# Designed miniproteins, single chains, continued (3), part 105

Each design is a single chain, and the fold is of that chain. pLDDT is the mean over its residues in the fold that is shown.

## One batch from the design tools (miniprotein)

Design m11642
Fold by ESMFold2-Fast:
Structure m11642 (fold): chain A 74 residues (1-74)
Amino acid sequence: STVAELIAHMKELPVGSLEALLYLSAVGGEAFLILDDESLEEVDRLIRQAVRSTDKAEFDALLDEILRIIERGS
């Protein structure tokens, strides 16, 4: 899936980089198009947590949670 490819690419980028934030925005856009309101609220919460994360392992774990919700919700 496009989201899985974006997340895989983001895992190779430094946490807090502009490129990672742009890909995270693209993931949020995909979620908005395919998820119900409840699942979208959860993804938005995780995206906000990822944006403020300074730990690479935490950032990557949050991306995995986002992917899991999107793949189950679509």
Scores: mean pLDDT 84

Design m11643
Fold by ESMFold2-Fast:
Structure m11643 (fold): chain A 59 residues (1-59)
Amino acid sequence: SAEDIRNYIITNYGSPVNYVSREVVGVPPFIARRYWRDEFLDSGDLDKVKELIRERALK
C-alpha cells in the first residue's frame, strides 16, 4: 500500500528525497527533490514508484 511504501522509505532512508538521491538516481538531495512527487506512492508498488521517479528524472 501507499502507507507501507512511505513507511519503508522513511525507515530506511529518512525521507523520500534521500530515497531518490541514494537509491534511485544517485544525485545530491537538492537535485533529487525535483524528481519526487507524493502521488507516486498512490501506485502501491515500490518498483512502479522507482519507474515514475526515473521517468521524471529524464525530463
Scores: mean pLDDT 82

Design m11644
Fold by ESMFold2-Fast:
Structure m11644 (fold): chain A 79 residues (1-79)
Amino acid sequence: TTETGEKTVTGDGSILTATVTTSSGESFTASFYSKGPATLTVRLTSGADGVNTITVSLKQLDPKYTDAPTQTYTGPLAA
């Protein structure tokens, strides 16, 4: 069965940390430094047989700063 989780964290000029966890206790944590007001979003989709897809996005809310590139990770999560 495929499971999806999402965590969004907002901050301003600080380290933003977001963690997503499956019902089995597998987790992924992302941390990014923002230059100003920003939103960090981490999305986890757990696939069958240990395949997971994690998408990380950092969006700057101040138009003076550029969004960080979206990153996608695929693989088993550490138990």
Scores: mean pLDDT 66

Design m11645
Fold by ESMFold2-Fast:
Structure m11645 (fold): chain A 88 residues (1-88)
Amino acid sequence: SLVEELRKKALEELEEQLKKAGVKREEVSQEQIEDAILQYVAREAYEMLPEEEREEIERRGLEISERGDEEEARELIEEMIRRAAELA
Protein backbone atom coordinates (compact mmCIF):
# COMPACT_ATOMS: atom_id res chain seq x y z
CA SER A 1 0.00 0.00 0.00
CA LEU A 2 1.03 3.64 -0.38
CA VAL A 3 1.14 4.10 3.41
CA GLU A 4 3.48 1.11 3.89
CA GLU A 5 5.80 2.33 1.08
CA LEU A 6 5.91 5.85 2.57
CA ARG A 7 6.55 4.48 6.09
CA LYS A 8 9.49 2.44 4.74
CA LYS A 9 10.96 5.53 3.03
CA ALA A 10 10.44 7.59 6.21
CA LEU A 11 12.33 5.01 8.29
CA GLU A 12 15.22 4.88 5.77
CA GLU A 13 15.46 8.70 5.74
CA LEU A 14 15.33 8.86 9.56
CA GLU A 15 18.10 6.24 9.89
CA GLU A 16 20.33 8.21 7.48
CA GLN A 17 19.67 11.47 9.38
CA LEU A 18 20.57 9.78 12.68
CA LYS A 19 23.83 8.43 11.18
CA LYS A 20 24.80 11.89 9.86
CA ALA A 21 24.04 13.49 13.25
CA GLY A 22 25.99 10.79 15.13
CA VAL A 23 22.88 9.88 17.13
CA LYS A 24 22.31 6.24 18.08
CA ARG A 25 18.84 4.79 17.45
CA GLU A 26 18.69 3.76 21.14
CA GLU A 27 18.81 7.49 22.05
CA VAL A 28 15.56 8.16 20.12
CA SER A 29 12.25 7.16 21.74
CA GLN A 30 9.67 5.07 19.86
CA GLU A 31 7.27 8.04 20.14
CA GLN A 32 9.80 10.33 18.39
CA ILE A 33 10.27 7.71 15.63
CA GLU A 34 6.49 7.34 15.09
CA ASP A 35 6.03 11.15 15.07
CA ALA A 36 8.79 11.53 12.44
CA ILE A 37 7.18 8.80 10.30
CA LEU A 38 3.71 10.39 10.61
CA GLN A 39 5.07 13.83 9.64
CA TYR A 40 6.84 12.36 6.58
CA VAL A 41 3.77 10.37 5.44
CA ALA A 42 1.43 13.35 5.98
CA ARG A 43 3.75 15.70 4.02
CA GLU A 44 4.10 13.28 1.09
CA ALA A 45 0.33 12.62 1.02
CA TYR A 46 -0.41 16.37 1.06
CA GLU A 47 1.92 16.98 -1.92
CA MET A 48 0.16 14.22 -3.93
CA LEU A 49 -3.23 15.94 -3.64
CA PRO A 50 -4.65 18.29 -6.33
CA GLU A 51 -4.30 22.03 -5.56
CA GLU A 52 -8.03 22.44 -4.78
CA GLU A 53 -7.94 19.61 -2.21
CA ARG A 54 -4.73 20.98 -0.63
CA GLU A 55 -6.48 24.36 -0.16
CA GLU A 56 -9.44 22.57 1.49
CA ILE A 57 -7.13 20.60 3.81
CA GLU A 58 -5.19 23.76 4.77
CA ARG A 59 -8.41 25.66 5.56
CA ARG A 60 -9.79 22.78 7.66
CA GLY A 61 -6.43 22.37 9.41
CA LEU A 62 -6.37 26.05 10.42
CA GLU A 63 -9.94 25.85 11.81
CA ILE A 64 -9.07 22.71 13.81
CA SER A 65 -5.83 24.32 15.08
CA GLU A 66 -7.80 27.36 16.33
CA ARG A 67 -10.07 25.01 18.34
CA GLY A 68 -7.14 22.87 19.58
CA ASP A 69 -9.03 19.64 18.82
CA GLU A 70 -6.39 16.88 18.61
CA GLU A 71 -8.94 14.21 17.57
CA GLU A 72 -10.19 16.28 14.60
CA ALA A 73 -6.56 16.98 13.60
CA ARG A 74 -5.84 13.22 13.60
CA GLU A 75 -8.99 12.51 11.56
CA LEU A 76 -8.02 15.18 8.99
CA ILE A 77 -4.54 13.64 8.59
CA GLU A 78 -6.08 10.16 8.17
CA GLU A 79 -8.55 11.49 5.55
CA MET A 80 -5.71 13.22 3.67
CA ILE A 81 -3.62 10.00 3.61
CA ARG A 82 -6.69 8.01 2.45
CA ARG A 83 -7.32 10.45 -0.43
CA ALA A 84 -3.66 10.27 -1.53
CA ALA A 85 -3.73 6.45 -1.44
CA GLU A 86 -6.77 6.46 -3.77
CA LEU A 87 -4.83 8.64 -6.26
CA ALA A 88 -1.80 6.31 -6.23
Scores: mean pLDDT 80

Design m11646
Fold by ESMFold2-Fast:
Parts: C-alpha cells; structure tokens; sequence
Structure m11646 (fold): chain A 89 residues (1-89)
C-alpha cells in the first residue's frame, strides 16, 4: 500500500538507508520530501513515480515522516493545501 511504502521510506531515512518503493508510494514520498525541503529526495521520488515502475528512493527522516503523514491522511497535509487520496471521513 501507499502507507506501507511511505513508512518504509521513513524507517530507511531514520537509518540513512535507501528504500525500494512502488511508483504510487514514490509520488507521495516526493510530496513529503518537497514539504520537508529535501529537494534531492523530492526529485528522486518524482523520477520513480514518472517511470511508473518500482525504484529506489533515499530521503531525510523529516521527508519520510511528512510522506507517511500524507499517506495516512494527516490533517497536516490538509493544512499544507495537499488533499490526500483517501476519502474524507
């Protein structure tokens, strides 16, 4: 799932390691990296998303956290003007 991909990127970021993710998760990870100011992580995530195949991303812990919050429908994502793909409750 997208949330599992974002969680994997966050956990890998905490360890300073790359993570293998699907293209949909890579798009959310790129968004989280953009919000956290991780320009390189955002670029890499967008490359994987645009290629439409699984690939490797490496992001800061802050970027991974932001991506996980986006994937789980966090109110922080809404405050940033980004609407999560999940339906509103």
Amino acid sequence: SIAEGAKRAYEAGLKGQPAEVDPRSAGVIAGGAYLAGDEEGARKGMEVAQANRPGTVEVSPEAGKAAYDLATGSKEALARGIVPAAPPL
Scores: mean pLDDT 74

Design m11647
Fold by ESMFold2-Fast:
Structure m11647 (fold): chain A 100 residues (1-100)
Amino acid sequence: AKKKLEEAARILEEAAEEAERLGARELAELLRGAAELLRETAKDPLNATKATAAAISLVGVYVESQLPSVPEEASRLAQEAAEEALRLLQEAIREVEEKE
């Protein structure tokens, strides 16, 4: 569980750096915020509130990436990163729930 959440955070942090290079600073800030929430979830994977906050932040990244002011390359990168991070979060939650 923790390893998948840390990997999801890393993916979003890398996407944030690239989004910033492409001029999508607000999108980069949202990606970093989502990564921080995933790292907090990794510290306490049983905390459903933290996991829910992380999931909501990923939806926020996806919505922001669709704005006309966001460069197409940054939009695609952020959407792919958010989708992969959400999958890892869902897998981490399942692993935690399967532990007695």
Scores: mean pLDDT 80

Design m11648
Fold by ESMFold2-Fast:
Structure m11648 (fold): chain A 91 residues (1-91)
Amino acid sequence: MKITVEIYDKSGKQVYKPFTSDKIESLYVSISLLFVADDVKETVTVKVTVSENADEAIEKLKELFLELGKVTGFKVKIEESGNTLTVTFEP
């Protein structure tokens, strides 16, 4: 399994280089650190694409992103399209 992450600001500009992980937990930690380290205070969109066996991974990622929203105080909107999850964090 390979997970690719892309992060965009409120204007749709990519703010970090895409990164990949083979573990959901490692991916979650990396995204969480970006919110803390970059002092995120405006709308951010995270696009996650999962290779084969996506269904279970997508459901787990949804749960983790909703939890990240609770921890950071952001409102979370999740859109699913095939093996891609688009998560919007709004202050």
Scores: mean pLDDT 75

Design m11649
Fold by ESMFold2-Fast:
Structure m11649 (fold): chain A 64 residues (1-64)
Amino acid sequence: SDAEKVAQAGELLNREFKSLEEAREGARRVIEESERALKDYPFLAPLAEEAIRRAREALEILES
């Protein structure tokens, strides 16, 4: 169900989402912010790469 997909995305991103649209927007923002962090702070690469990986997994669940 949509509610289960939203809950799974929230678990991956450690956030609570109210809708599919909010969860998709949240996941996209995590990717954008993490890519920016990699550019400005390369020493954060392991954390940023993990955040991007989780956000991409969340998007796959939300789009399934």
Scores: mean pLDDT 85

Design m11650
Fold by ESMFold2-Fast:
Structure m11650 (fold): chain A 100 residues (1-100)
Amino acid sequence: SDEEKVLEELREIVEEFYKKVKEAVEKNDYQKAIEIAKESVERIRKLREENPEASEKVKSVMDYAETLFSLVAKEAEEKVLTEESVEAAYNAMMEKIDET
């Protein structure tokens, strides 16, 4: 279905975010982690713009992902971002997608 396709694209965005941010955190590259998180927010915004007919439930999952990406950017700016906090954000986003 069209909604299943949007959710699959959202999963791909979240998985790519996790891989890239984890690598940045392992290198203590907080500036790169901020850039990746901001790029991931823009990818969700584009996905929303390309799918204006998405259900309220799917849009809520997109909002949740944008919020968690923004939180990761803030934690990176404050230099408190850890591999554990990145994994927690990833797991929370994937669980939200799965329950949709």
Scores: mean pLDDT 87

Design m11651
Fold by ESMFold2-Fast:
Structure m11651 (fold): chain A 57 residues (1-57)
Amino acid sequence: MEKLKELEERRKEKLENFGREQTENPQNLGKEGPLKIIKKIEEEFERERKRIREEEE
């Protein structure tokens, strides 16, 4: 469970940093734009959550 809290905090930082990068260079954030990148971050976080839960068990 502790690892999940750590990941959630890092996810928040990642999203905040991405928000700043989006403001500076929105066109350079990737081929699919900011929304897709944000979804990627969320998917990555969900995968890590599942992995931790599975390994925690």
Scores: mean pLDDT 70

Design m11652
Fold by ESMFold2-Fast:
Structure m11652 (fold): chain A 63 residues (1-63)
Amino acid sequence: SREEQLVDQVLEHPLLILILSEEELALLQASERLPEIVKRLEELTKDPGVGSLAKEALELLKK
């Protein structure tokens, strides 16, 4: 399914969330795998290079 493919892509490349459409963000928010995505982004917020971008991605998912 589109949802399953999107979740897998985002788990491999979490910053992809920053360029997703509102429809794609809604699919991630409705996914039972949302906690995995959130955990992956929270780990990235500790990164000195991409931490700010990871925080922005987390804010988009919390809308």
Scores: mean pLDDT 82

Design m11653
Fold by ESMFold2-Fast:
Structure m11653 (fold): chain A 88 residues (1-88)
Amino acid sequence: MEEQKKRLEEAREFIKAQMEEAKKYIEENLSEEELKEAIEAIDKALATLPEALAKAAEKGEAEVEIVKLLAEALKELKEHLEELLAKL
């Protein structure tokens, strides 16, 4: 339990840091077509979420929580990409 809690906290902080860096990279480097492709890739990844959650459940509760954190991060990234595309 203790070790799993620490792992989840570290994963959350890492995901948050990577998300901020990804947003900056995207704003500075991606074209309109690349933004559309990225949104499509995220939608495809989110569509596999039930399967990913089932697989994570076989490994343990911490893995399930990590998959949920990644899913929330992907949703946030998609919303950011859609906002950038709308401003173009």
Scores: mean pLDDT 77

Design m11654
Fold by ESMFold2-Fast:
Structure m11654 (fold): chain A 103 residues (1-103)
Amino acid sequence: MGAAVLASREKRPGKTPEVLATSKDEAEAMRQVARTLGVKVRIRMRDPSVAKEMGVPSATELRQAALDLYNRVGNSGAVRLLHQQGYTGITEGDVRELKKSEE
C-alpha cells in the first residue's frame, strides 16, 4: 500500500477505518478512492505513525536519538549522523531545543 497512506497505530475497534496522508492532494485522492469503492474512511494528515512505518522517525524517536548522539559526539556530529541514518528532518536548532528541554 502507499507509503504515505497508512492505518493509524491505534485503531478504534468497530469504528470507521483511519487512513493517513502527507498532503492535501493525497488526502483528496484517498477520499475519491473511498467513494468509488463505497467504503467509509477517515483521512488524517501527518500522523507520527506514518513516519515510523515508513522508516522515518517520529518526533519522539528523533528526540531520543538526537540526545544520545549529542552526549557522544556533540550537536553538529549528532545532526550529521542522524542525517546519515535517514533522519533528514532534524536541524541543529532542533537538537539544541531538545537538549535544553532535557535540563
Scores: mean pLDDT 55

Design m11655
Fold by ESMFold2-Fast:
Structure m11655 (fold): chain A 88 residues (1-88)
Amino acid sequence: SAEEKLRELIAKAREALEREDWASAIAYAHGAERLRLALEAGLSEEQAIELAEAIREDWLARVPTLSEEERERYKKMAEEMIEALERA
């Protein structure tokens, strides 16, 4: 289910964060946020999951191309995003 997928993405983001795997933490956090927003917007579970996975893969590929300043900014955003998702 989409709810199970959301919990999976949040858990993987937290695990990556704890391991200081910032590329995965950023990617999973953005994937989870996209899934939550897509479900809130009324997209089907299938469409929401597809969008979340696309965003996760895009961010995973994108993180190595970021500047040092951009990486630090996105790390902080990911930490805040994971905390917010875990509180919901």
Scores: mean pLDDT 86

Design m11656
Fold by ESMFold2-Fast:
Structure m11656 (fold): chain A 70 residues (1-70)
Amino acid sequence: SDVDTWYQQFQSMTPQQVADMIVDIQVRGSTSDQNQQQYDQFMRRVNDFFQRNPDFGRQINQVDIDRIIS
């Protein structure tokens, strides 16, 4: 499934690439209810990964903050 492909790609990305990927999938999610469900499923798996890898999650949050400030 697309969600499985996205999650596999996510695990090999840098924090900046992951932040960009999440935004792209979120924008896609806004186009239909089915795409929204795929986004929700992806984010559930991403959140589980962050709970197991808190340092990685902090790095992604820092990228988002830096993007807003710069």
Scores: mean pLDDT 71

Design m11657
Fold by ESMFold2-Fast:
Structure m11657 (fold): chain A 105 residues (1-105)
Amino acid sequence: MEAAEYAKKAAEEALRAAEYAGKGGGATGFSAGASGAAGGYFGAKVAEEKGDSKLAAEAAKGAAGGARAAALGAKKAGNEEMAKKAEEAARRAEEYARKAEEAAA
């Protein structure tokens, strides 16, 4: 299912954003990104099992939200390099969430 593949990719980017936030000293950003990644990945699996592409798109959106929160956390932690990398990961997660939504239509 194409929407579920994009949700998994959004979850992967949320995990990257979490890792960058964690390296920058942002424990809250790490937790938000990791939660988004878990929800995106497991939501995608449930969507595949049910054949529900709209559920996959919602899972991708959740992962992108977690990635964005991680990027904000990295920025607040003051590590400019990690904040930039987390921002790039959040943008990729948001792009995958949009592609999941388009694939679910």
Scores: mean pLDDT 87

Design m11658
Fold by ESMFold2-Fast:
Structure m11658 (fold): chain A 89 residues (1-89)
Amino acid sequence: SEIEELLKKAEELLKEKKLDEAFEHAKKAYELIKNTDPEEIPDETLKRFKELLIKLGKKLLEENKPREKLEEIQEMLDFVEKILEERGL
């Protein structure tokens, strides 16, 4: 899945501390998730994305990145959490 490839790349970039690039790949994954039928996205993919966003958000905060990026991370987290909650997860 293109979403899973973007998540894998974002995870790799995060490990390399390439935070801006990791953020851009997470944002691309988010746009694809928003444009995909929610029923077609696996629970594990959403959980993986949530974990990525939590880790990325912590690193962005530690590196004193712009507040606007932290707010976008929170918006993406809120979106994913809502879908997981609706699935009883």
Scores: mean pLDDT 86

Design m11659
Fold by ESMFold2-Fast:
Structure m11659 (fold): chain A 80 residues (1-80)
Amino acid sequence: MTEIVVKEASMPGTTEDMRRTGEIFSELGHEEQGQEIIDEMARGSNGSVAESVESNRRAKEIFDEIREELEEAARERVRR
C-alpha cells in the first residue's frame, strides 16, 4: 500500500493552508496545537509513504478537534 497521491484532501497540507491554520490556532490560544499539526505533517513527510498518510490523518484529526473553535474564530475574523 505504498502510494503518493494524498495532498489534496482539503487538509492543512499546503504552505498557505498551514500558515493560515497556524494563525487561527494562535489567535484561539492554541498556538501549540497549530505547531503540532505542522510538525505532524513534517514528520510524516520524513518517514515512509504509509506514515505520511497516517500523519496527514492525525493532522486532520487535530484540526477537527478544534474545528468548532476555528469556525467561531473565522466568524469573528470575517467581520469587516
Scores: mean pLDDT 58

Design m11660
Fold by ESMFold2-Fast:
Structure m11660 (fold): chain A 83 residues (1-83)
Amino acid sequence: AVEAPELENAAFQGVAEGGSRASELAGDNPEGQRAAEEAVRDAKEADKLFKEGNAAGGSGRAIRAVGNVTQAGLLAGVDVPTG
């Protein structure tokens, strides 16, 4: 399963945890695993970019993270929190 990193932004932390859970539930589904990995990565990048003062880049990554965690949840057959 994809590991959820500890992030300072609670919303991005929630997305990363959702992605990690979706990865666990996807099992051997490669598309679900990829979407979950992308969600966790994008959440981590969004957190980093906001810390660096790059709000535009952080916002773009946050939108991608929400999209990817939603896709991962759908592929895993579960509702995933996107907060």
Scores: mean pLDDT 75

Design m11661
Fold by ESMFold2-Fast:
Structure m11661 (fold): chain A 92 residues (1-92)
Amino acid sequence: AAEHEARLRAATDGLASVASPETAAQIRGLTDELLDAIRRGDTQKAANLSVALGLLAVAEAIMETDPEKREAILQHTREVLRASAALEAAVA
């Protein structure tokens, strides 16, 4: 569990590093709420927060005009979603 939490944190930090400062702050906030929901076994809230995080990242990618940055956002988003799913599986 701790290793999966660290992986999710690293993945979300990676996503935040390629997002706008405003979006990066929202990603960090949602990540903290997601980790708390997973630790509490709140599967519905964890699922909703994972969807919200994914939608926020996709919106950032759509608004990005630099193709390389857009691709980086999408890649980091995929890593975050995989890390989130792995952590949820490990604590369920």
Scores: mean pLDDT 79

Design m11662
Fold by ESMFold2-Fast:
Structure m11662 (fold): chain A 69 residues (1-69)
Amino acid sequence: KEAWDYFEKALEAVRQGNYEEAGKYLAKALKINPNFKPALRFLEDVRKGLLYPPEKARIILEAVEKELK
């Protein structure tokens, strides 16, 4: 429900090239549901370099880390 809403906002942010904002929304989804499989799978694929170049992947992952404070 709410975790899905933030995940959809993260995907929209990526579509617009807003990788930092995408990371923040992914973190918000995980704060609501730490076991939210869509976000966990997405982040795993990002870490493995399957979705984005290293520079963009790093922006997403750093934003997630900062938001999960």
Scores: mean pLDDT 85

Design m11663
Fold by ESMFold2-Fast:
Structure m11663 (fold): chain A 82 residues (1-82)
Amino acid sequence: SELVKRAKELAERLAALIEAGAPESEVRRLFNEYMKVLKEGMLKKMKEAGVKEEEIEKFLEDLEKQKPAALAELVERARAAR
């Protein structure tokens, strides 16, 4: 529940930064913090659900591959707001 609350707070802060047209460095910093908290929460749930280690590893690889594109989109949205 603490991780869920923290992730929601970080997501709201990230959305506010994007709306304000914040610099790339600020968007990147907060996005990385948000992704770290989200990843911790997801890993905990997957382990508690008995997901196989190989499936968890594949999920982490897929998440890591998708992060640059997601960050680039958020940075572009912030830039467009200014």
Scores: mean pLDDT 83

Design m11664
Fold by ESMFold2-Fast:
Structure m11664 (fold): chain A 100 residues (1-100)
Amino acid sequence: SKLKEEAEALVREMEKFYEEKKKEIEKAVKEGKYEEALEISKKAMEELRKMQEQLQELIENDKELSEDEKKELADRAQEVMLRMMEVEEEVLKKYNEALE
């Protein structure tokens, strides 16, 4: 189904976006730019949340996706969100260590 393909493509874009933003954040941290790293993380979380909301609308409106397929797509999107939160927590930890 076209909606299934769009939902799967959106999850792949979320996963790719996370990997790209993680690299940008890690680079900023290596350069001692902790405040910039936190701002990148915050903006990335805002964008990922919008993508997750778009995904939820796609899967809720698709009658061809099974409940298991909907759950798999939602779980994958949630995993991206959780991983980005872990990146932010690591930046905060390193920032606090650098201030000591």
Scores: mean pLDDT 87

Design m11665
Fold by ESMFold2-Fast:
Structure m11665 (fold): chain A 81 residues (1-81)
Amino acid sequence: SAVDKGQTVKVTLELVFASEEDKQRALDIGLEAGAEVVSESGTTLTLSIYVDKENFAKFIETLQKLQELASRIRALSVEVV
């Protein structure tokens, strides 16, 4: 049935790092998880991640790794696509 296919959600995160090295590590983690780079400037990285029911566990794992590296994380948008 086409009714009850889980919606895909686009989560856009702004991450601020203490160093460009931590930002680069986070970029590598995000790209490995299929994130899109929205913007990158100095020690700030903005990523969009597409989340569905099949990749939710991988998204949570990725988010935890990003939280370990980032000094600050802010959700800019959460959009159903």
Scores: mean pLDDT 81

Design m11666
Fold by ESMFold2-Fast:
Structure m11666 (fold): chain A 74 residues (1-74)
Amino acid sequence: AAMTAGMRSEAVSLAEKLIKAKKTVRAGQAEALKRAIGAAVDDLAPTYDPAVPISAFAERVAQEVLVRYPDLFE
């Protein structure tokens, strides 16, 4: 796979920051948010292009979470 464990960790961290910049997470949903981000990263990881910055991949992950898991947000 083109994505390393370190890249995955960075994508998760960046996606969480991007999501929290756009939406307020509901109280008690922190663990559900982390699971949703992890699932989205794993789903999109096969499409990761190493020629593109990891921040662009994190934007795609954030968008998927915001669209598929609206119940996590206020």
Scores: mean pLDDT 83

Design m11667
Fold by ESMFold2-Fast:
Structure m11667 (fold): chain A 81 residues (1-81)
Amino acid sequence: MEVERIFRTVASSKSLEDVAIEAAREVAPVSSVRLRRVTRGPDGEVRVELEAEAEDGSRLRVTAYGPSPEVTTTVQVVRER
């Protein structure tokens, strides 16, 4: 079983949820998305974790995190078969 991992740094005014969903769709055509956890800090620091299922039946685990969504965002996508 090969696990693919894609790292991406994005400067964006989009929500981290939207950035995470877009990153999943860049890895594979996504049939479903499930939000697992959102953690919010007082200064707008957000961490988002979601799981997505690709059309080929592979699973995607996505984590998006940044000190500020408006400055920098790091997105990690892990693809499991």
Scores: mean pLDDT 66

Design m11668
Fold by ESMFold2-Fast:
Structure m11668 (fold): chain A 80 residues (1-80)
Amino acid sequence: MEEEKERIYRRARIAAELLVEHKRRGDPQEVIDAVAKDIERLLLEMGVDEELARETAQKVRDAPSVEEALKIVDEAFEKA
């Protein structure tokens, strides 16, 4: 159980970093949207409330740096 939660958490953090990198490179909006949707899905799998998961994915999408994106993900997982 704990190992599965750790795996989901790591995947969400990697997705958040990837989202910021796609934004820095000016990649298409559909790519950014797809990664944000993956973050929302991972948070839901972890047991995060659906409203908080959606809000968190949006905040990650708007994050100006990897550090801020990771902080947003970390805070959401702590509330799960």
Scores: mean pLDDT 82

Design m11669
Fold by ESMFold2-Fast:
Structure m11669 (fold): chain A 68 residues (1-68)
Amino acid sequence: TIRVIVTFKEQFKGNIAAMSAVVEAIGGKPYMIYGTFSSNKLMADIPANKVEELKKLPEVADVDFAPQ
């Protein structure tokens, strides 16, 4: 697994349940909103081979490697 920061589309801003469900659907584990509770970014551990799959999801704008 690899720790990433997932940036979702703006419609997901502050909706941790919806963002977490997207991450869990690909076998990932959500940790917390990255930034403020009104953020559209979620820190998660995901299978390394699922990073490209996650980036292609219509709910996801970008995926960055977390510094931790």
Scores: mean pLDDT 76

Design m11670
Fold by ESMFold2-Fast:
Structure m11670 (fold): chain A 74 residues (1-74)
Amino acid sequence: DKVRQAQQLLQEAQQMQDVIDEAEARKDEIIKKLVERNPSLTEEEVRKMFDDTIAKMKQEVQQIQQQAQQLLSQ
């Protein structure tokens, strides 16, 4: 059932987007905690890792949304 698969993918994309939105809202708090836990890393390195991770997650959300749309268009 392509409709159910598309709905599941859209739900997964929304859940991932919610995680992204929360992480971006709490960016400074997350970075501070990561620096405190990893004192060998600079704040700049931690910020870059955070930004790279968020960028990858945003790309994955877009890919999942495109997959869902392809299933619905078939």
Scores: mean pLDDT 85

Design m11671
Fold by ESMFold2-Fast:
Structure m11671 (fold): chain A 71 residues (1-71)
Amino acid sequence: KKEELALQGAKLADHAIQTGNQKDAEQSQKLLTQAGLPEAAKLALNAALTKDVGDAKRAGELIAKALEEEK
């Protein structure tokens, strides 16, 4: 399900931002892209690499909006 991919991608993005884990950041980007959220994937990856709070917040907003729209 796209919802499951988006949630898993979001979880890995948050973990990568907290830990600086490059592998989690790359997996998050792939999962969010597969969920049809390439903009969120880009913002989450940038946030994980740069610790940019604004990009992290925007990625979260895009994921939340997509999950609301898929029902």
Scores: mean pLDDT 75

Design m11672
Fold by ESMFold2-Fast:
Structure m11672 (fold): chain A 77 residues (1-77)
Amino acid sequence: MKALVGVYSSDPERAAELIKRVAEEEGAEAEVQTVAGLVKAIVTAPDEETLRRATEAIERALREDPRVQRVEVKELK
């Protein structure tokens, strides 16, 4: 199961590190790319429940960072 996470942040490197860390804590894997303040991550999980838990945790952590302007999450299939 996969989801796309898009983040607009004034500190994109910190957002990228946060996504990767939180995904790993929830049993998911994240491939992260940073381009000009935009962070794109593909979050991969073994099942739908793990993917939901990981993406919800990532979104919550990102929304608590005042440097994050926008967060978008899309399930991929």
Scores: mean pLDDT 81

Design m11673
Fold by ESMFold2-Fast:
Structure m11673 (fold): chain A 73 residues (1-73)
Amino acid sequence: GARTLLLRALDLIIDKLPELTPRLERIRMDLVSGWMTPEEALSLLEEILDQHPELRKDPEIQELLEQARKELS
């Protein structure tokens, strides 16, 4: 489901930009705990990609977020 795809995207972003770990780990915790919806997590990840355009160019990240978006449609 969308949650699993978003969690996978979080791991890839952390691997590419470890400096984002504190922010992304908070998103992971809130998403896993149910304090954040998958739609909300997707929105926050899109904001992070807007701030870090090199992440938006990553084909694996693009595919995971596109699949998550389709799951939430």
Scores: mean pLDDT 86

Design m11674
Fold by ESMFold2-Fast:
Structure m11674 (fold): chain A 100 residues (1-100)
Amino acid sequence: SVREEAERLFETLASLGRSIAEAAKSTSPKTAELGEKLEEAVKEAEKNREDPKKLAEALKKAAEVLEQLAEEFDKQNPDLGRAARGAAETAREAARLVES
């Protein structure tokens, strides 16, 4: 069940992360750059799904980028900021479950 829960959280994060990265590309040059880093972190996590250490590292990187995106989004669109913070929490929880 822990593995299934981690997989569900990862699928949610991948979908939400894609939407956030797309919104980031249209918000500012700074958020566009962070959006690219988010896409890279999500792809790295997907590539390393069977390597718990690398998967957890990629998820932690995604969470850090999402927190930076939330700060930048808060200046223009607080709803996107909230979405990015929620995604960061999901990424941190997924990393915790993977490390369990």
Scores: mean pLDDT 83

Design m11675
Fold by ESMFold2-Fast:
Structure m11675 (fold): chain A 83 residues (1-83)
Amino acid sequence: SAAEETRAELERLLPLARRVSEIEKRLKTNPSEAEQLLEELERVLEEVDKMLASTTNPEVRAVLENMRQRLEELIKELEELLG
């Protein structure tokens, strides 16, 4: 069903969501890793953009767009820290 397909697609986003959360935690605890974490955030953003280009599901798109915005904000904060 469409609901089961949506749930499966959302569940596939969980590893990306966990990765973002881990990066946020590392930024708080290990700010010396800022350059490495910026590279990791940029890679996650590329994966999110790829998924946005391929998804036809509006609920999945909404979650990905929210994740994209959060990633862009984190990248901006890190770029400000790095100069």
Scores: mean pLDDT 83

Design m11676
Fold by ESMFold2-Fast:
Structure m11676 (fold): chain A 65 residues (1-65)
Amino acid sequence: SLEEELEKAREYEKKAILAHIQGDEEAFSKYAELAAEHYEKAAELAPEDQRETLLEKARKMRKAA
């Protein structure tokens, strides 16, 4: 569901932020990529008016990874 994909995306985003703070670049890249994948899946399930915002979040995570 959209809600499940958003929850997973946010969880991985938090893990990426924590890894970045701790200087763990490998974990950061891994979690940022996972967050992007779940934001992309959320965008596919979302109404059109929310899709662009979710894809923007995914792009941001992939650029950071």
Scores: mean pLDDT 84

